# Designed miniproteins, single chains, continued (4), part 94

Each design is a single chain, and the fold is of that chain. pLDDT is the mean over its residues in the fold that is shown.

## One batch from the design tools (miniprotein)

Design m15465
Fold by ESMFold2-Fast:
Structure m15465 (fold): chain A 101 residues (1-101)
Amino acid sequence: SEAERTAVRRALAAIGGRVSELADALRAAGHDEAAAELEAILGETSARVQALLEADAPVEEVLRVFEEGAERVVEVLEPLDPEGAEAFRRAVEELLARLRA
């Protein structure tokens, strides 16, 4: 539905904002390569989500792409900022649970 598509776009914007803030924090801490990797994951995940929305794919496929992207972000963050990684994981899980409801 259009309401589901709007909710997905809002979720993408919210997750993207958090990833951008995390990348900025990593750069401020001198972790330029990790920050670039977060931005690459965000770009790739955003492109995949947009392609699925354009193809009118099931929401379940979109949720899987969000989950895969979030897992990759957590893998980059966990050795550098384990508390930030856990906070990000929980925020994404809560957001995706709302999309499933």
Scores: mean pLDDT 87

Design m15466
Fold by ESMFold2-Fast:
Structure m15466 (fold): chain A 79 residues (1-79)
Amino acid sequence: MEEEIKELVGKALELAKELVGLIKGEPSAKVTSLLQQADKLAVEAGEAVRAGDYEKAIELLKEAIKKLEEAIKVAKEEQ
């Protein structure tokens, strides 16, 4: 579980780094909204880890990753 959480966090950080590399100006409202949704899910995942709810943390991290992947797709389509 700890190893899986570490892998998911690592993936989320790499996706966030890719997204930052794609943004050459002010991000669109859609990209900003997806980024805010991903951030909220990541915060909730951290709270779940502190509560010992690792299953919930994993699901929340997976949802955050999906939002980051969608933000990257939108950013690429808007360029």
Scores: mean pLDDT 82

Design m15467
Fold by ESMFold2-Fast:
Structure m15467 (fold): chain A 68 residues (1-68)
Amino acid sequence: RKFRLDTSRMSREQLLLVAEIGLHEARQLGAEEAAELFERTIALIRAGAPRSEVVRELERGLEVLQAH
């Protein structure tokens, strides 16, 4: 349920790096729901979505991964 990363101060490059690492870890664990959320986070970053939307999606992916 809880993540340990302070995403509120991260740059877009740092958010992308965390999403890429999370996606890799989720795929290794077979956590498909978390992997889908990280893929969406990456797509939002690439599309130039607002930071608040990117952070919300990334945080959801991290929560699902931690619950797996």
Scores: mean pLDDT 79

Design m15468
Fold by ESMFold2-Fast:
Structure m15468 (fold): chain A 65 residues (1-65)
Amino acid sequence: SNVERVVRAALEMEGVITQEELSRRTGLSKAAISKADFEITKKTGISVVGQEVNDLLREELSKLL
């Protein structure tokens, strides 16, 4: 799943999560990252792109794996 790939990449990141870094880490296009982020937002209420990595974000993302 592209959602799972984006979630795993985000959990390995530090600082602000960018679409560019997610694309580089996953090999997905920016369009695919955007679509995966939309699905994550529907499930968690939190957009991953533009968020700073913290313990609360890690907890919510881990629930998707």
Scores: mean pLDDT 84

Design m15469
Fold by ESMFold2-Fast:
Structure m15469 (fold): chain A 76 residues (1-76)
Amino acid sequence: ASVIASLSPVEKKVLDALLSGPKTARELAEETGLSVGTVRRALRRLEAKGLVESRRDGRSTVYSLSRQGVEALVAA
C-alpha cells in the first residue's frame, strides 16, 4: 500500500514488531535493537499517520496497531 511506501525503515521496523501484539516503547526498543528515543519518535509519527494507537496501562504506555495499521501491513 502507498502508506507503507511513505514509512522510513525505522517506522516499518516498529510497525512490524507490533504485529505480534501490544508493546511498550522499551519492549519495542529491545525487540528492534533501536534506542527507546528512536522508537518513541517513530511511534509519534505512526500515531500521527493513524497506524498506531496508544493506551496508558498502569505505569506504562502501551502501543498497538490500529485497524489502518493492520490493513497497511496485510496489503504490503
Scores: mean pLDDT 80

Design m15470
Fold by ESMFold2-Fast:
Structure m15470 (fold): chain A 68 residues (1-68)
Amino acid sequence: SSNIYTIDQYQAILQAVQMQQAGAPRSQIFAVLSQVYNPSRARRITNVLVSMDQPTLDAAQANLQAQI
């Protein structure tokens, strides 16, 4: 259902945020997002995440955990 699909997307973004916080390479972050998003959207989200500073990533993690 659309609700289950949205939860999978939130979980994938949360995992990607945690990977960026851990210093994972861009290619691994893109691979995780590509499981739930098309390649164009996965690239856009990856580019945003790798541009975030640590306080922004911490805020994103807290907000995403509240949605799951």
Scores: mean pLDDT 80

Design m15471
Fold by ESMFold2-Fast:
Structure m15471 (fold): chain A 60 residues (1-60)
Amino acid sequence: SPEDLEEAEKLANKGLELLKDGDIDEAKKTMEKAVELYLKAGNTEKALEVADKFFEEALK
């Protein structure tokens, strides 16, 4: 739904900011929720993009 997509984008952005701030555990939970919402909305490409960004930043 449009609401799920909007919430997913909001959570993805929040998760990235949490990663930059060093709040890894909160970032992981937030970005996992974003991935779930993107998948629920049928946007597999965005879900993969969010997961990829998380692993890239978290493994630095």
Scores: mean pLDDT 80

Design m15472
Fold by ESMFold2-Fast:
Structure m15472 (fold): chain A 53 residues (1-53)
Amino acid sequence: SDNFYYVVQEGDTLESISELVFGNKDHASLIRKANNITGDIKVGEVLTIPGVK
């Protein structure tokens, strides 16, 4: 699957980004693992969002 990129906006969480992109919060951990995130995300950070079908 092709990846795409998302720029973190103010107030975003991995759960909210998952819901925006995939329609549910269940992929927050997938986004975290794809970007090697161990803590909080920062506004302006570019995240790699893996394609899921």
Scores: mean pLDDT 78

Design m15473
Fold by ESMFold2-Fast:
Structure m15473 (fold): chain A 77 residues (1-77)
Amino acid sequence: GKATIILLDGKEVTVSLDEARERAIEVVKELLKDKSELEIEEYEGIVEIIVAIAKKVKDPEYAGERLKKLIRRLKAE
């Protein structure tokens, strides 16, 4: 399957589902680099939430906006 992922700068890329998952984990790590190191399972949990939102909304653009909001909150805390 294919997935559309939203990068930190707002760019959208269409990649394989596996590649999207790997890229999303890297993006989350970069966004949270100012926090105490999280366990890999915690980063994966954040990615799982993002994927779940995208599947429910059926709108990658809207899902991307929700993702940006979530990441901003996580970085602020």
Scores: mean pLDDT 58

Design m15474
Fold by ESMFold2-Fast:
Structure m15474 (fold): chain A 75 residues (1-75)
Amino acid sequence: MADREEALRHLREVERLQAEAAERLARTSDPAERERIIAELLERGRELLERALEREPDPARREAIERILAELAAA
Protein backbone atom coordinates (compact mmCIF):
# COMPACT_ATOMS: atom_id res chain seq x y z
CA MET A 1 0.00 0.00 0.00
CA ALA A 2 3.01 2.34 -0.37
CA ASP A 3 1.60 3.61 -3.70
CA ARG A 4 -1.54 4.79 -1.89
CA GLU A 5 0.52 6.81 0.59
CA GLU A 6 2.55 8.20 -2.32
CA ALA A 7 -0.66 9.26 -4.10
CA LEU A 8 -1.87 11.02 -0.94
CA ARG A 9 1.48 12.84 -0.63
CA HIS A 10 1.19 14.02 -4.25
CA LEU A 11 -2.37 15.25 -3.67
CA ARG A 12 -1.29 17.14 -0.53
CA GLU A 13 1.64 18.68 -2.43
CA VAL A 14 -0.67 19.83 -5.26
CA GLU A 15 -3.17 21.29 -2.78
CA ARG A 16 -0.40 23.06 -0.86
CA LEU A 17 1.11 24.45 -4.08
CA GLN A 18 -2.26 25.79 -5.28
CA ALA A 19 -3.14 27.30 -1.90
CA GLU A 20 0.29 28.89 -1.47
CA ALA A 21 0.25 30.41 -4.96
CA ALA A 22 -3.29 31.75 -4.47
CA GLU A 23 -2.37 33.30 -1.11
CA ARG A 24 0.77 34.93 -2.53
CA LEU A 25 -1.18 36.33 -5.50
CA ALA A 26 -3.89 37.68 -3.17
CA ARG A 27 -1.32 39.46 -0.97
CA THR A 28 0.72 41.24 -3.66
CA SER A 29 -0.02 44.01 -6.15
CA ASP A 30 3.56 44.05 -7.52
CA PRO A 31 3.37 43.05 -11.22
CA ALA A 32 6.89 41.57 -11.19
CA GLU A 33 6.12 39.45 -8.12
CA ARG A 34 2.81 38.29 -9.63
CA GLU A 35 4.60 37.26 -12.84
CA ARG A 36 7.21 35.37 -10.80
CA ILE A 37 4.53 33.52 -8.79
CA ILE A 38 2.63 32.56 -11.96
CA ALA A 39 5.82 31.41 -13.71
CA GLU A 40 6.77 29.28 -10.69
CA LEU A 41 3.29 27.74 -10.55
CA LEU A 42 3.37 26.95 -14.29
CA GLU A 43 6.80 25.31 -14.02
CA ARG A 44 5.79 23.19 -11.02
CA GLY A 45 2.53 22.33 -12.77
CA ARG A 46 4.51 21.12 -15.78
CA GLU A 47 6.57 18.80 -13.55
CA LEU A 48 3.43 17.34 -11.99
CA LEU A 49 1.78 16.82 -15.39
CA GLU A 50 4.90 15.17 -16.83
CA ARG A 51 4.88 12.75 -13.90
CA ALA A 52 1.16 12.09 -14.43
CA LEU A 53 1.73 11.46 -18.15
CA GLU A 54 4.40 8.82 -17.37
CA ARG A 55 1.90 6.90 -15.21
CA GLU A 56 -1.28 7.38 -17.29
CA PRO A 57 -2.44 4.33 -19.31
CA ASP A 58 -5.53 6.01 -20.85
CA PRO A 59 -4.65 7.48 -24.28
CA ALA A 60 -7.44 10.08 -24.07
CA ARG A 61 -6.14 11.41 -20.75
CA ARG A 62 -2.58 11.30 -22.11
CA GLU A 63 -3.69 13.49 -25.02
CA ALA A 64 -5.31 15.96 -22.61
CA ILE A 65 -2.15 16.14 -20.46
CA GLU A 66 0.02 16.62 -23.57
CA ARG A 67 -2.17 19.54 -24.71
CA ILE A 68 -1.87 21.21 -21.29
CA LEU A 69 1.91 20.68 -21.30
CA ALA A 70 2.11 22.31 -24.76
CA GLU A 71 0.18 25.33 -23.44
CA LEU A 72 2.49 25.58 -20.43
CA ALA A 73 5.54 25.43 -22.73
CA ALA A 74 4.08 28.34 -24.73
CA ALA A 75 3.51 30.43 -21.58
Scores: mean pLDDT 69

Design m15475
Fold by ESMFold2-Fast:
Formats: structure tokens, sequence, C-alpha cells
Structure m15475 (fold): chain A 84 residues (1-84)
């Protein structure tokens, strides 16, 4: 099952794609600076890996939710990306 939110996030990340480093930059928050959920985080990581991305540069901004939830989203993306 594909997620429209995951597809949107992949498209946004690909706008930052650097062909020389095969890297993208991704905000770990979406829609009002809320942290991306675990299922969506795993989908995004897997899709970026399938598209040939080798490195994800993650960032977050202060906003709704907790820093713990932002850190959890970062860890989920990086772990899923390495395990893909």
Amino acid sequence: MYSPVAQSLVDIALKSYDEKTKSVTLNVTYGGDMPIGTITAKEVAKKLKELGVEKINLYSRPGPGSDVSRDRTKETILKSFKES
C-alpha cells in the first residue's frame, strides 16, 4: 500500500537531490511542523533508497510535538534507510 503523504515527502526531498553525492535533505516535520509518523518515515526511507539515494541529510525545527518525537522520526528514517 502506498501513502500519498510519503510520495509527497519523497518528491520534496528529491528537489534537494545532489547527483555528485547522491544525497537529499529532508525535514523530519510535515504539515504544521509536526513530526512525521513511523509508518510514513519508513516508506520515505525505503522509496529514497529504491531511487538510488545514498545519503539523507535530516533536519528539524522547533514547533508542535516534542524533541523526543522529532529524534524518534530521525532514528526511524536512518535505521530504515540502512536496513533497506
Scores: mean pLDDT 72

Design m15476
Fold by ESMFold2-Fast:
Structure m15476 (fold): chain A 59 residues (1-59)
Amino acid sequence: MKLTGEERQRAVREAIRELQREAGLPVTGKADDEVVELLGNPGKAKEAFERLREIAEAP
C-alpha cells in the first residue's frame, strides 16, 4: 500500500475519534481546533492515549 496525504489525514481523524469517544466528548469525526491543539501537544496527546488504554483494558 502507498500512503498519500489524504490517507494519513484519515488515519489521524480516526485516532481523534477514538480519543473523543473515550474522553466522553461528542464524537463528530471532525478534528476541531481543540482536538488539533491536543495533538499539537505530545505530552497531552500521550496522556490521553494512556488513559484510553487503561479504560479499554478494564479487567
Scores: mean pLDDT 60

Design m15477
Fold by ESMFold2-Fast:
Structure m15477 (fold): chain A 80 residues (1-80)
Amino acid sequence: MPSEEELEARAERIADGAVQVVLFAAEHDKRLKVPTPEQVERIRAETLEFARERLEKDPDDPLLGWRAIAHAAGLFERLQ
């Protein structure tokens, strides 16, 4: 099993990646409202917690990156 330190580092990378996808979408479509820095931090924090919980239950989930993107996108949709 991966160490707690490895799982935390992985959760951070997954959350950062998901947030980058959401920001890319917001910045490249003029119809979308760009999140404020405070909103970005909330999306990141929520997505990080989601990634931590999922890794604790299934550290080998091959779709976790996609699930995190979907979670972050859902949070972003609520800001539109």
Scores: mean pLDDT 82

Design m15478
Fold by ESMFold2-Fast:
Structure m15478 (fold): chain A 71 residues (1-71)
Amino acid sequence: MSEGEELFNQGKYEEAVEIYETLLKALPDNPETWVRLGESLKKLGKYEEAQEYYKKALAINPTYKKARDLL
């Protein structure tokens, strides 16, 4: 996730999305990756898509505070 976080912090949100999507294929049960992907989509103005990814994080871990607070 460090590469995706670096891209996100540089404002390269589309590139961050690609890294997090690749990470989801390797670690689909990590709710943090779903939240990071959603946050990147939100920065691109894709709010509806971001909410779907936050819901996915909550489906994996219903008590994951970051995803719950972003809904």
Scores: mean pLDDT 76

Design m15479
Fold by ESMFold2-Fast:
Structure m15479 (fold): chain A 75 residues (1-75)
Amino acid sequence: SVNERVEAAAEPLRPLVEEAARAAAEGRFEEAARLLREVARELERLAREEEDPEVSRALREAAERARAEAEKLAA
C-alpha cells in the first residue's frame, strides 16, 4: 500500500520523529518544533526523489502535517 511505502521511505527519519515526540512530552516545545521542521524538510527532499507520484504526494502531505504540528507547538 502507499502507506507502507511511505513508512519504508521515511524509516530513516524515525529516530528524529521519536526525539521530537519525547521533547514535546517533556515540555521542550521549541526543540520539538525545531525537530519537526527538520523532519518536514527531509520528507520534502524524499518526496522530490520519489518516482511514485502517489508516494511522493503522501510524503509531501506528511511534511505539511509535521510543519503544522511544529507551528502549533511553537505557539
Scores: mean pLDDT 87

Design m15480
Fold by ESMFold2-Fast:
Structure m15480 (fold): chain A 66 residues (1-66)
Amino acid sequence: GELQGRLALVLAGLYAKEGNSEKAIEYLKKAVEFGGLTPERARALAKLAEKAGDPETAEYARKLAG
């Protein structure tokens, strides 16, 4: 449900901050699947990933934002 999607989004952000793009993108996909990702949340995660030096996760999140 949405709570699981929100938790997945939090984990995606944490992995992006650690530089683990593979796990960050995995949890972004889970957030989409569980219904926790909105365009606003995707943009926020893209900005966070850019600041963390994770361009792979940032680009993926930007695509999800539209």
Scores: mean pLDDT 83

Design m15481
Fold by ESMFold2-Fast:
Structure m15481 (fold): chain A 90 residues (1-90)
Amino acid sequence: SKEEILEKIKNHPLYGEPLEFGDFVIVEKVSENEFLIQALKDTTVKELKEALGLSDDDKIFKVDSNGNPLRELKDDDEIKAFETILIKLA
């Protein structure tokens, strides 16, 4: 469920090993509310937010090769399979 996915993200250890869950992989937990994640298939930001149970207060960022945020992604933006993104929870 969406709630189970969010619980897995929130409870992932800081600097832990990657964890696969459904159509997603947690690459790294950066902080208590920031996570690097990959989608395993092409999706939109809106579809990702719906799948993970995220709200408009939760932000998704395109990242550089070091995982640093470059820009906020909007609902109509596409996320390619295996592209790494940053999720920042409210």
Scores: mean pLDDT 77

Design m15482
Fold by ESMFold2-Fast:
Structure m15482 (fold): chain A 64 residues (1-64)
Amino acid sequence: VSDEELLRGVADILEAMANVLYKKGDYETAIELYEKALELARQAGDEETVSRIEENLKKVKEKL
């Protein structure tokens, strides 16, 4: 497994956790997890995941 594959996998898990928190209305914690997932997705070069997380992050911030 490459370092990029590992980073992508961890980013996907953090994004999934952030999505659950967003649905629960825990917007502050969801933002923290999305930002961590975004950092890892950028390190992995996963532009599709970066774009998806950035869009979800905007939506969560609109709830505050």
Scores: mean pLDDT 84

Design m15483
Fold by ESMFold2-Fast:
Structure m15483 (fold): chain A 76 residues (1-76)
Amino acid sequence: GASEELAKSILYGTLLEAEFLAKNAPTEELRKQARELAERARKLLDEGASVEEATELRNEVIKLAVEAGLPAPLKR
C-alpha cells in the first residue's frame, strides 16, 4: 500500500546516504557507523518496515552526517 511504498522510498534514500557517508566520512569510526546503518537499511528493505521505523533510521543517518560535517540534502 501507500505506507509500504513510502517506507521503501525513505529506506532507499537512507541507504544511499549511509553508503555515501561510509565512503566519504572523515574518520574510520564514522565510516564504520555509516556501514552499520546501511546494513540496517538493507535489512529493513528485505524484511519490510513501517514508515516510523524507516523515518527513525533516516534520522540516525542525518545525525551521523551532521557529526561528519557533511551537509544533509535540504530536500528529500
Scores: mean pLDDT 82

Design m15484
Fold by ESMFold2-Fast:
Structure m15484 (fold): chain A 70 residues (1-70)
Amino acid sequence: SLEEIEKRVEEVAAEAAATPLPSEEEIERLLERIKELGKEAEPFKDSKLASKITSAALLVIGAGIDAELA
């Protein structure tokens, strides 16, 4: 379960990295996926997983800022 959540977080981060100029709708969907993964991860209290989730969210936010400025 924990390993499954970690893998899904890595998949979202990879999708964000592969989408250099995402639309507002794509940003919203990626952030929603990260938010749901954060909820699923919360009971485990795993600092490494929490860090990965935060990093994935920052990647998505950064891509959204870049897209808005482009």
Scores: mean pLDDT 76

Design m15485
Fold by ESMFold2-Fast:
Parts: structure tokens; sequence; C-alpha cells
Structure m15485 (fold): chain A 61 residues (1-61)
């Protein structure tokens, strides 16, 4: 339904925003030489992007 699609897209947008923030933090830690923290944050960001993609795909069905 249009309402359900709107909700899915809204949640996906929030997940992408959080993932973007994690990616920004990862770049900061990488610049400071903390590769382990940067990798962890990038992995969390990647997982959130994948969740957002799934919600966006469901919204298109």
Amino acid sequence: SDLESGILLGVAEILRAVADMLEKQAQKYKAQGDEETAKKLLEQARDLYERAKKLEEEARK
C-alpha cells in the first residue's frame, strides 16, 4: 500500500542518515590512525545501508 511504502521509505532514509554519520566517524578515526575502530564503524554503516536497501526494495513491490 502507499502508506506502507511511505513508512518503509521513511525508515530507510533514517537508516541511511545514521549510516552516513557512522561513515563520517570512521573517516575521522582512520585519519587518527585508529584502523580497527574505523573498520568496525564502516561495517556497521554497511549493515545499515543493506537494511535500507531491503526496505526500499520492499517499498517498490
Scores: mean pLDDT 88

Design m15486
Fold by ESMFold2-Fast:
Structure m15486 (fold): chain A 55 residues (1-55)
Amino acid sequence: SDSIKSNLQNAIDDLENNRDAHVQSYVERVGFSEELATKWVDMLIAVEKALLEKL
């Protein structure tokens, strides 16, 4: 595997294992609502997983 696959897997793992912390970060630092931040993080996980399968 190349560095892109490794970095993407690490990003997915971080988003899944620290999901609540990422949601909180978007609420506090970006100003998203909790609902939007939750949907945003879940969307990022889904998109990154789909990308990893195509690499």
Scores: mean pLDDT 87

Design m15487
Fold by ESMFold2-Fast:
Structure m15487 (fold): chain A 61 residues (1-61)
Amino acid sequence: EEEIAKAQAEVRAARADYHAALDEFNKTGSEEARKALDEAGRRYLAAHQRLVKIVEEQKAK
């Protein structure tokens, strides 16, 4: 469904952001890069959890 497709796209985008932040942290080791990595990781986890909830809600219908 559209909601699942949108949630999957959000997970994909968040994953890309997380990997970019991880690469930057590995290159620089800065506090700014560490904070960006932590934030990207949190967003990636949140997006994945939203996808799981949407899938479970669709199963209930």
Scores: mean pLDDT 81

Design m15488
Fold by ESMFold2-Fast:
Structure m15488 (fold): chain A 88 residues (1-88)
Amino acid sequence: MKEEIEEWLKKVEEMLEAIEKAKELYEKGEISKEELEAFYAEFEKKAKELLKEAEKLLEKSKSEEEKKKLKEAKKKLEEAVEELKKLV
């Protein structure tokens, strides 16, 4: 279980960094709105998969600490995707 959770958390962190980078590039005028929309579509699909994985990990986990980490990361991912959606 620990390895599955750590892998999932790593994927979420990588996605959060990618979302932040896409927003930064757009704000600096380095990418177009059309390019940002393409990034959003990709991130939405990947986030949906990660959120499904989170639900399965939450069902398996009996550790309060593990559940807290999963819920916090899930919330951050959902918020990041929603913020990106507001820009497209």
Scores: mean pLDDT 82

Design m15489
Fold by ESMFold2-Fast:
Structure m15489 (fold): chain A 86 residues (1-86)
Amino acid sequence: SKVEEEVERIKRALDYLAEGRLDKAAEELGVKVENAVEALEVAIKRLNELLTSLDLEQRLEVSERVGPPLLAAAPVVERDWEELRR
């Protein structure tokens, strides 16, 4: 389904951000971004748009699948933000 394809795309983008692979994350999201913070913002925006189209049960299932990749990506994005401050 289109929902399943979008969940897997968001998950792959977050997995790439957790690996510090900004170019691959941007490719999965189909966007041009200058840094990992922008890529994470796009991933979160798409996740929120997806979740608003789903019922409560489906939202919980998606959250369980995307939550761990998102938590793994956050500290990597924070480190990239510190490098931009140089």
Scores: mean pLDDT 80

Design m15490
Fold by ESMFold2-Fast:
Structure m15490 (fold): chain A 55 residues (1-55)
Amino acid sequence: MLDEVRRTVDALMSEGRYDDALALLDRAIATYRSRGDEESAKALEELKAEAEKKA
């Protein structure tokens, strides 16, 4: 699940769809936090920071 989010984000970034990639990351972070999965949420927040540097 987490790896699938990462792959989708990478694909969107490669297509120049930065807004869509960031929106997906925000939704995924909220979903993992609602499940109490803080480790996955933290990993996705770090991925979002890297995506923002490339945008």
Scores: mean pLDDT 80

Design m15491
Fold by ESMFold2-Fast:
Structure m15491 (fold): chain A 71 residues (1-71)
Amino acid sequence: SMAEERRKKELRRLVEEFARLMSRLQEAIARDNQEEVKRLLEKIEELLEEIGKISPAVADDLREQLELLLG
């Protein structure tokens, strides 16, 4: 259905944005920029909530990736 195609496109876009934010988070951590780390974590959490509305399983997998990055 067109609705399913829209959901898949939106999910892919959100996952790509997650990857970009994760890359920026790694850089912020490496630079010990605590303010940027906090802002990026807030954005990532909001993005995970949006992903979870489409696919809870994908959101859970990405949250696990975030937790592994943070130690």
Scores: mean pLDDT 88

Design m15492
Fold by ESMFold2-Fast:
Formats: C-alpha cells, structure tokens, sequence
Structure m15492 (fold): chain A 59 residues (1-59)
C-alpha cells in the first residue's frame, strides 16, 4: 500500500540520519508489508533491499 511505502521511506531516512539499525529494519518490514499487497511494486522492492543493506552495514 502507499501508506506502507511512505512508512518505509520515513524509517529508511531515519535509519540513515541516526545510523540506527532498528530504523533500517523497520523500513524493511514496512516494505515487506507493501509487497504483500503489491508483489510487483518496484519502489517497495528497492526500499526492502536498501533497508536490509543499511541494517547489515550498521550491525
């Protein structure tokens, strides 16, 4: 959904700014919820990838 995509963007931005892996994981979770509703949403797939990559980098 658009709401889950916006939430993922917000959490990803917070994770980048605060360098907190918890926000990066929250972004990935929100992106996954968006993909459950629309599996072909390219923006959500990219947000999931970036969230996971950021979480791994910060861990």
Amino acid sequence: SMEDVEKAKEYLELGKKTKDSGYALAAAIAAQEALKQDPENEEARELLKEGIELANKLD
Scores: mean pLDDT 84

Design m15493
Fold by ESMFold2-Fast:
Structure m15493 (fold): chain A 70 residues (1-70)
Amino acid sequence: GAALEAEARRLLEEAERYVVLGLTGSDPVAHARQARELAERAAELAREAGNEELYKGAVRTIEAADRVLA
């Protein structure tokens, strides 16, 4: 539903912000882990809502967080 899509989008935007903090901030591991957790929640809500584009966005953000953690 629209509420799940809105929450997934909000979590995805927050996760993307934490990826940037992981790349540029003083605590890359903590920020990248938080980005991953938020993006995983966004992916779950996107799947529940049936929104494939939001799901793909969340997966890309998980991959970006994993690159910071590697």
Scores: mean pLDDT 86

Design m15494
Fold by ESMFold2-Fast:
Structure m15494 (fold): chain A 99 residues (1-99)
Amino acid sequence: EEDKELQERLKKRLEELNKRLEELVKKLEEALKSGKADLEKLEKELFEAEVDIGLLEIEIGVLKVAGVEPSEEILKLLEENRELYRKAKELLKKIKEKL
């Protein structure tokens, strides 16, 4: 069914974004420990992740308006992405305060 294919595509994009955010968090934690950071690159990666989360939220919202309830798995992945983004944002703030 069309809605199932759309949900599978959303799930894949959320999983890919989740991995990107986990890698960004690791880079930020390492930068905080080492005191050495490419701030411009890290800020760009964080901004790109913020844009991607916003686009996924819009697409999920469109599904709801169309009467298609997003799967619990998609909603959990989106919340995990939001949590990782918040963690990355806080780590970047700490790095800027230390440098």
Scores: mean pLDDT 84

Design m15496
Fold by ESMFold2-Fast:
Structure m15496 (fold): chain A 61 residues (1-61)
Amino acid sequence: MEHLEEGQRAHRRGDYETAAKHAEEALKEDPNNQQARALLGVALRELGKVEEAKKYFDSLK
């Protein structure tokens, strides 16, 4: 499966650490992938890494 799809499935299960990891890998392959940036931002926020998450949410404008 693609990293973005694996990350989305992990997020749906509440596995935010795995979701963040797969979102990061998706961004390495395509830095302009807005869906991967959104997933990483949400996962980081759920993990309590709010400051890191803000960088990805600003890119969603």
Scores: mean pLDDT 77

Design m15497
Fold by ESMFold2-Fast:
Structure m15497 (fold): chain A 59 residues (1-59)
Amino acid sequence: SRREEIRREVLEYVRELLEKGLSPEQAEDLAIGYAVLLGLSEEEAREIAREAVEEVLRE
């Protein structure tokens, strides 16, 4: 689904940001903006961005 595509895109984006040396907080903020640009509501974008950051940090 489109939502699942966006989740994967946001997860990849967060990985790149953290690899570039951004803090988890900076990565989350940028991921929220990216998810909104991809078509999610701000509330959904916050949830997906938080989940993505948590997932990458567990790796």
Scores: mean pLDDT 86

Design m15498
Fold by ESMFold2-Fast:
Structure m15498 (fold): chain A 55 residues (1-55)
Amino acid sequence: ADELLKKAEELERKAEEYRRKAKESKDPLERQILEGMAALLEGMAAWLRKVAERK
């Protein structure tokens, strides 16, 4: 089923949004939080793609 790939794409889009917000943030702490959220979503998307290929 393609549902896992669709979720991965959605998470990747959200990660891009957080990366963009982090780049525009003037607060170092907010930047770190947004970058962390983006990295987490990117990791989840990568995991979903692997699961979709195997299962």
Scores: mean pLDDT 82

Design m15499
Fold by ESMFold2-Fast:
Structure m15499 (fold): chain A 87 residues (1-87)
Amino acid sequence: SEVIDYLRSHPNVEVGETAKINIDMAGAEAIIKAAKTSGSRKLVIEDGAEITGSAENIYNFVKKLVDEKDKTFEKEVVIPAGSYDLS
């Protein structure tokens, strides 16, 4: 998958082996753009996470997770197992 390969090419992004990412390249770029707002933190998309949606909604979703973690001093931003319909 071009999307999965693109995400995995970024050292601050980890994608679980069983994660399903049903988005276009604009959505993948939105994930990276939002993740970069966390500074040095890793974004981890766990096994069993299923993500679909528009680039705008995906950006807002990841940015919200990043902003919540910035208040907790945690080293990782995690998208846990589950279905995320952001269409």
Scores: mean pLDDT 80

Design m15500
Fold by ESMFold2-Fast:
Structure m15500 (fold): chain A 61 residues (1-61)
Amino acid sequence: ASEEEIEEGVALIVIAVGKLLASKGKYEEAIELAKEALKSPNEEVRKLAEELIKEFEKKLK
């Protein structure tokens, strides 16, 4: 596998763990994890992370 494929896979795992934390009401921790996915070289992964951060921020208000 290429470095790009490995990095994308790790970013998707981070997003999945963030969603799991959100399901437990840990929205602040979920937002921090989603922000790590923003470092992904893949634009679609970054867009998913941005959408999740916006959703989690709404839950904190």
Scores: mean pLDDT 75

Design m15501
Fold by ESMFold2-Fast:
Structure m15501 (fold): chain A 73 residues (1-73)
Amino acid sequence: SAINALVQELVALAKQHPEDRGYLLLASSEATTLHVRDPENGLALARKAVEEYAKHASPEVRDQALAAVEAAL
């Protein structure tokens, strides 16, 4: 599923960027839970959480995480 692909990508990024691992894992968990309950709001909230974390990451990591969220639409 698209949400499973998003979760896998965020988990992979968390393994590569341990300093921000907590936020990436929280974003993946929230994306899974909220997308099941409310697909439209869940994806928007996941994107917001990823953008919030990404302020502390490199532009490449940020762009990769946002691309994963967009691919889940």
Scores: mean pLDDT 68

Design m15502
Fold by ESMFold2-Fast:
Structure m15502 (fold): chain A 62 residues (1-62)
Amino acid sequence: MEKEKKVLEAEIKLALGRMAKAIGDNELAIKLFEEAIKLLEEAGEDEELLKEAKEELEEVKK
């Protein structure tokens, strides 16, 4: 179903963003987290994952 696919895509982008952060590419991490957040907002599901994605974005910006 399309919403589940958007959540899966967001999870993949979130994982890639975490990897980018780990290697010090904060700009790439920010872009990936922002894309993940957008996909989760479009899906309208999994409020906890959306919250986690937003928290990780704020951590990268520090």
Scores: mean pLDDT 81

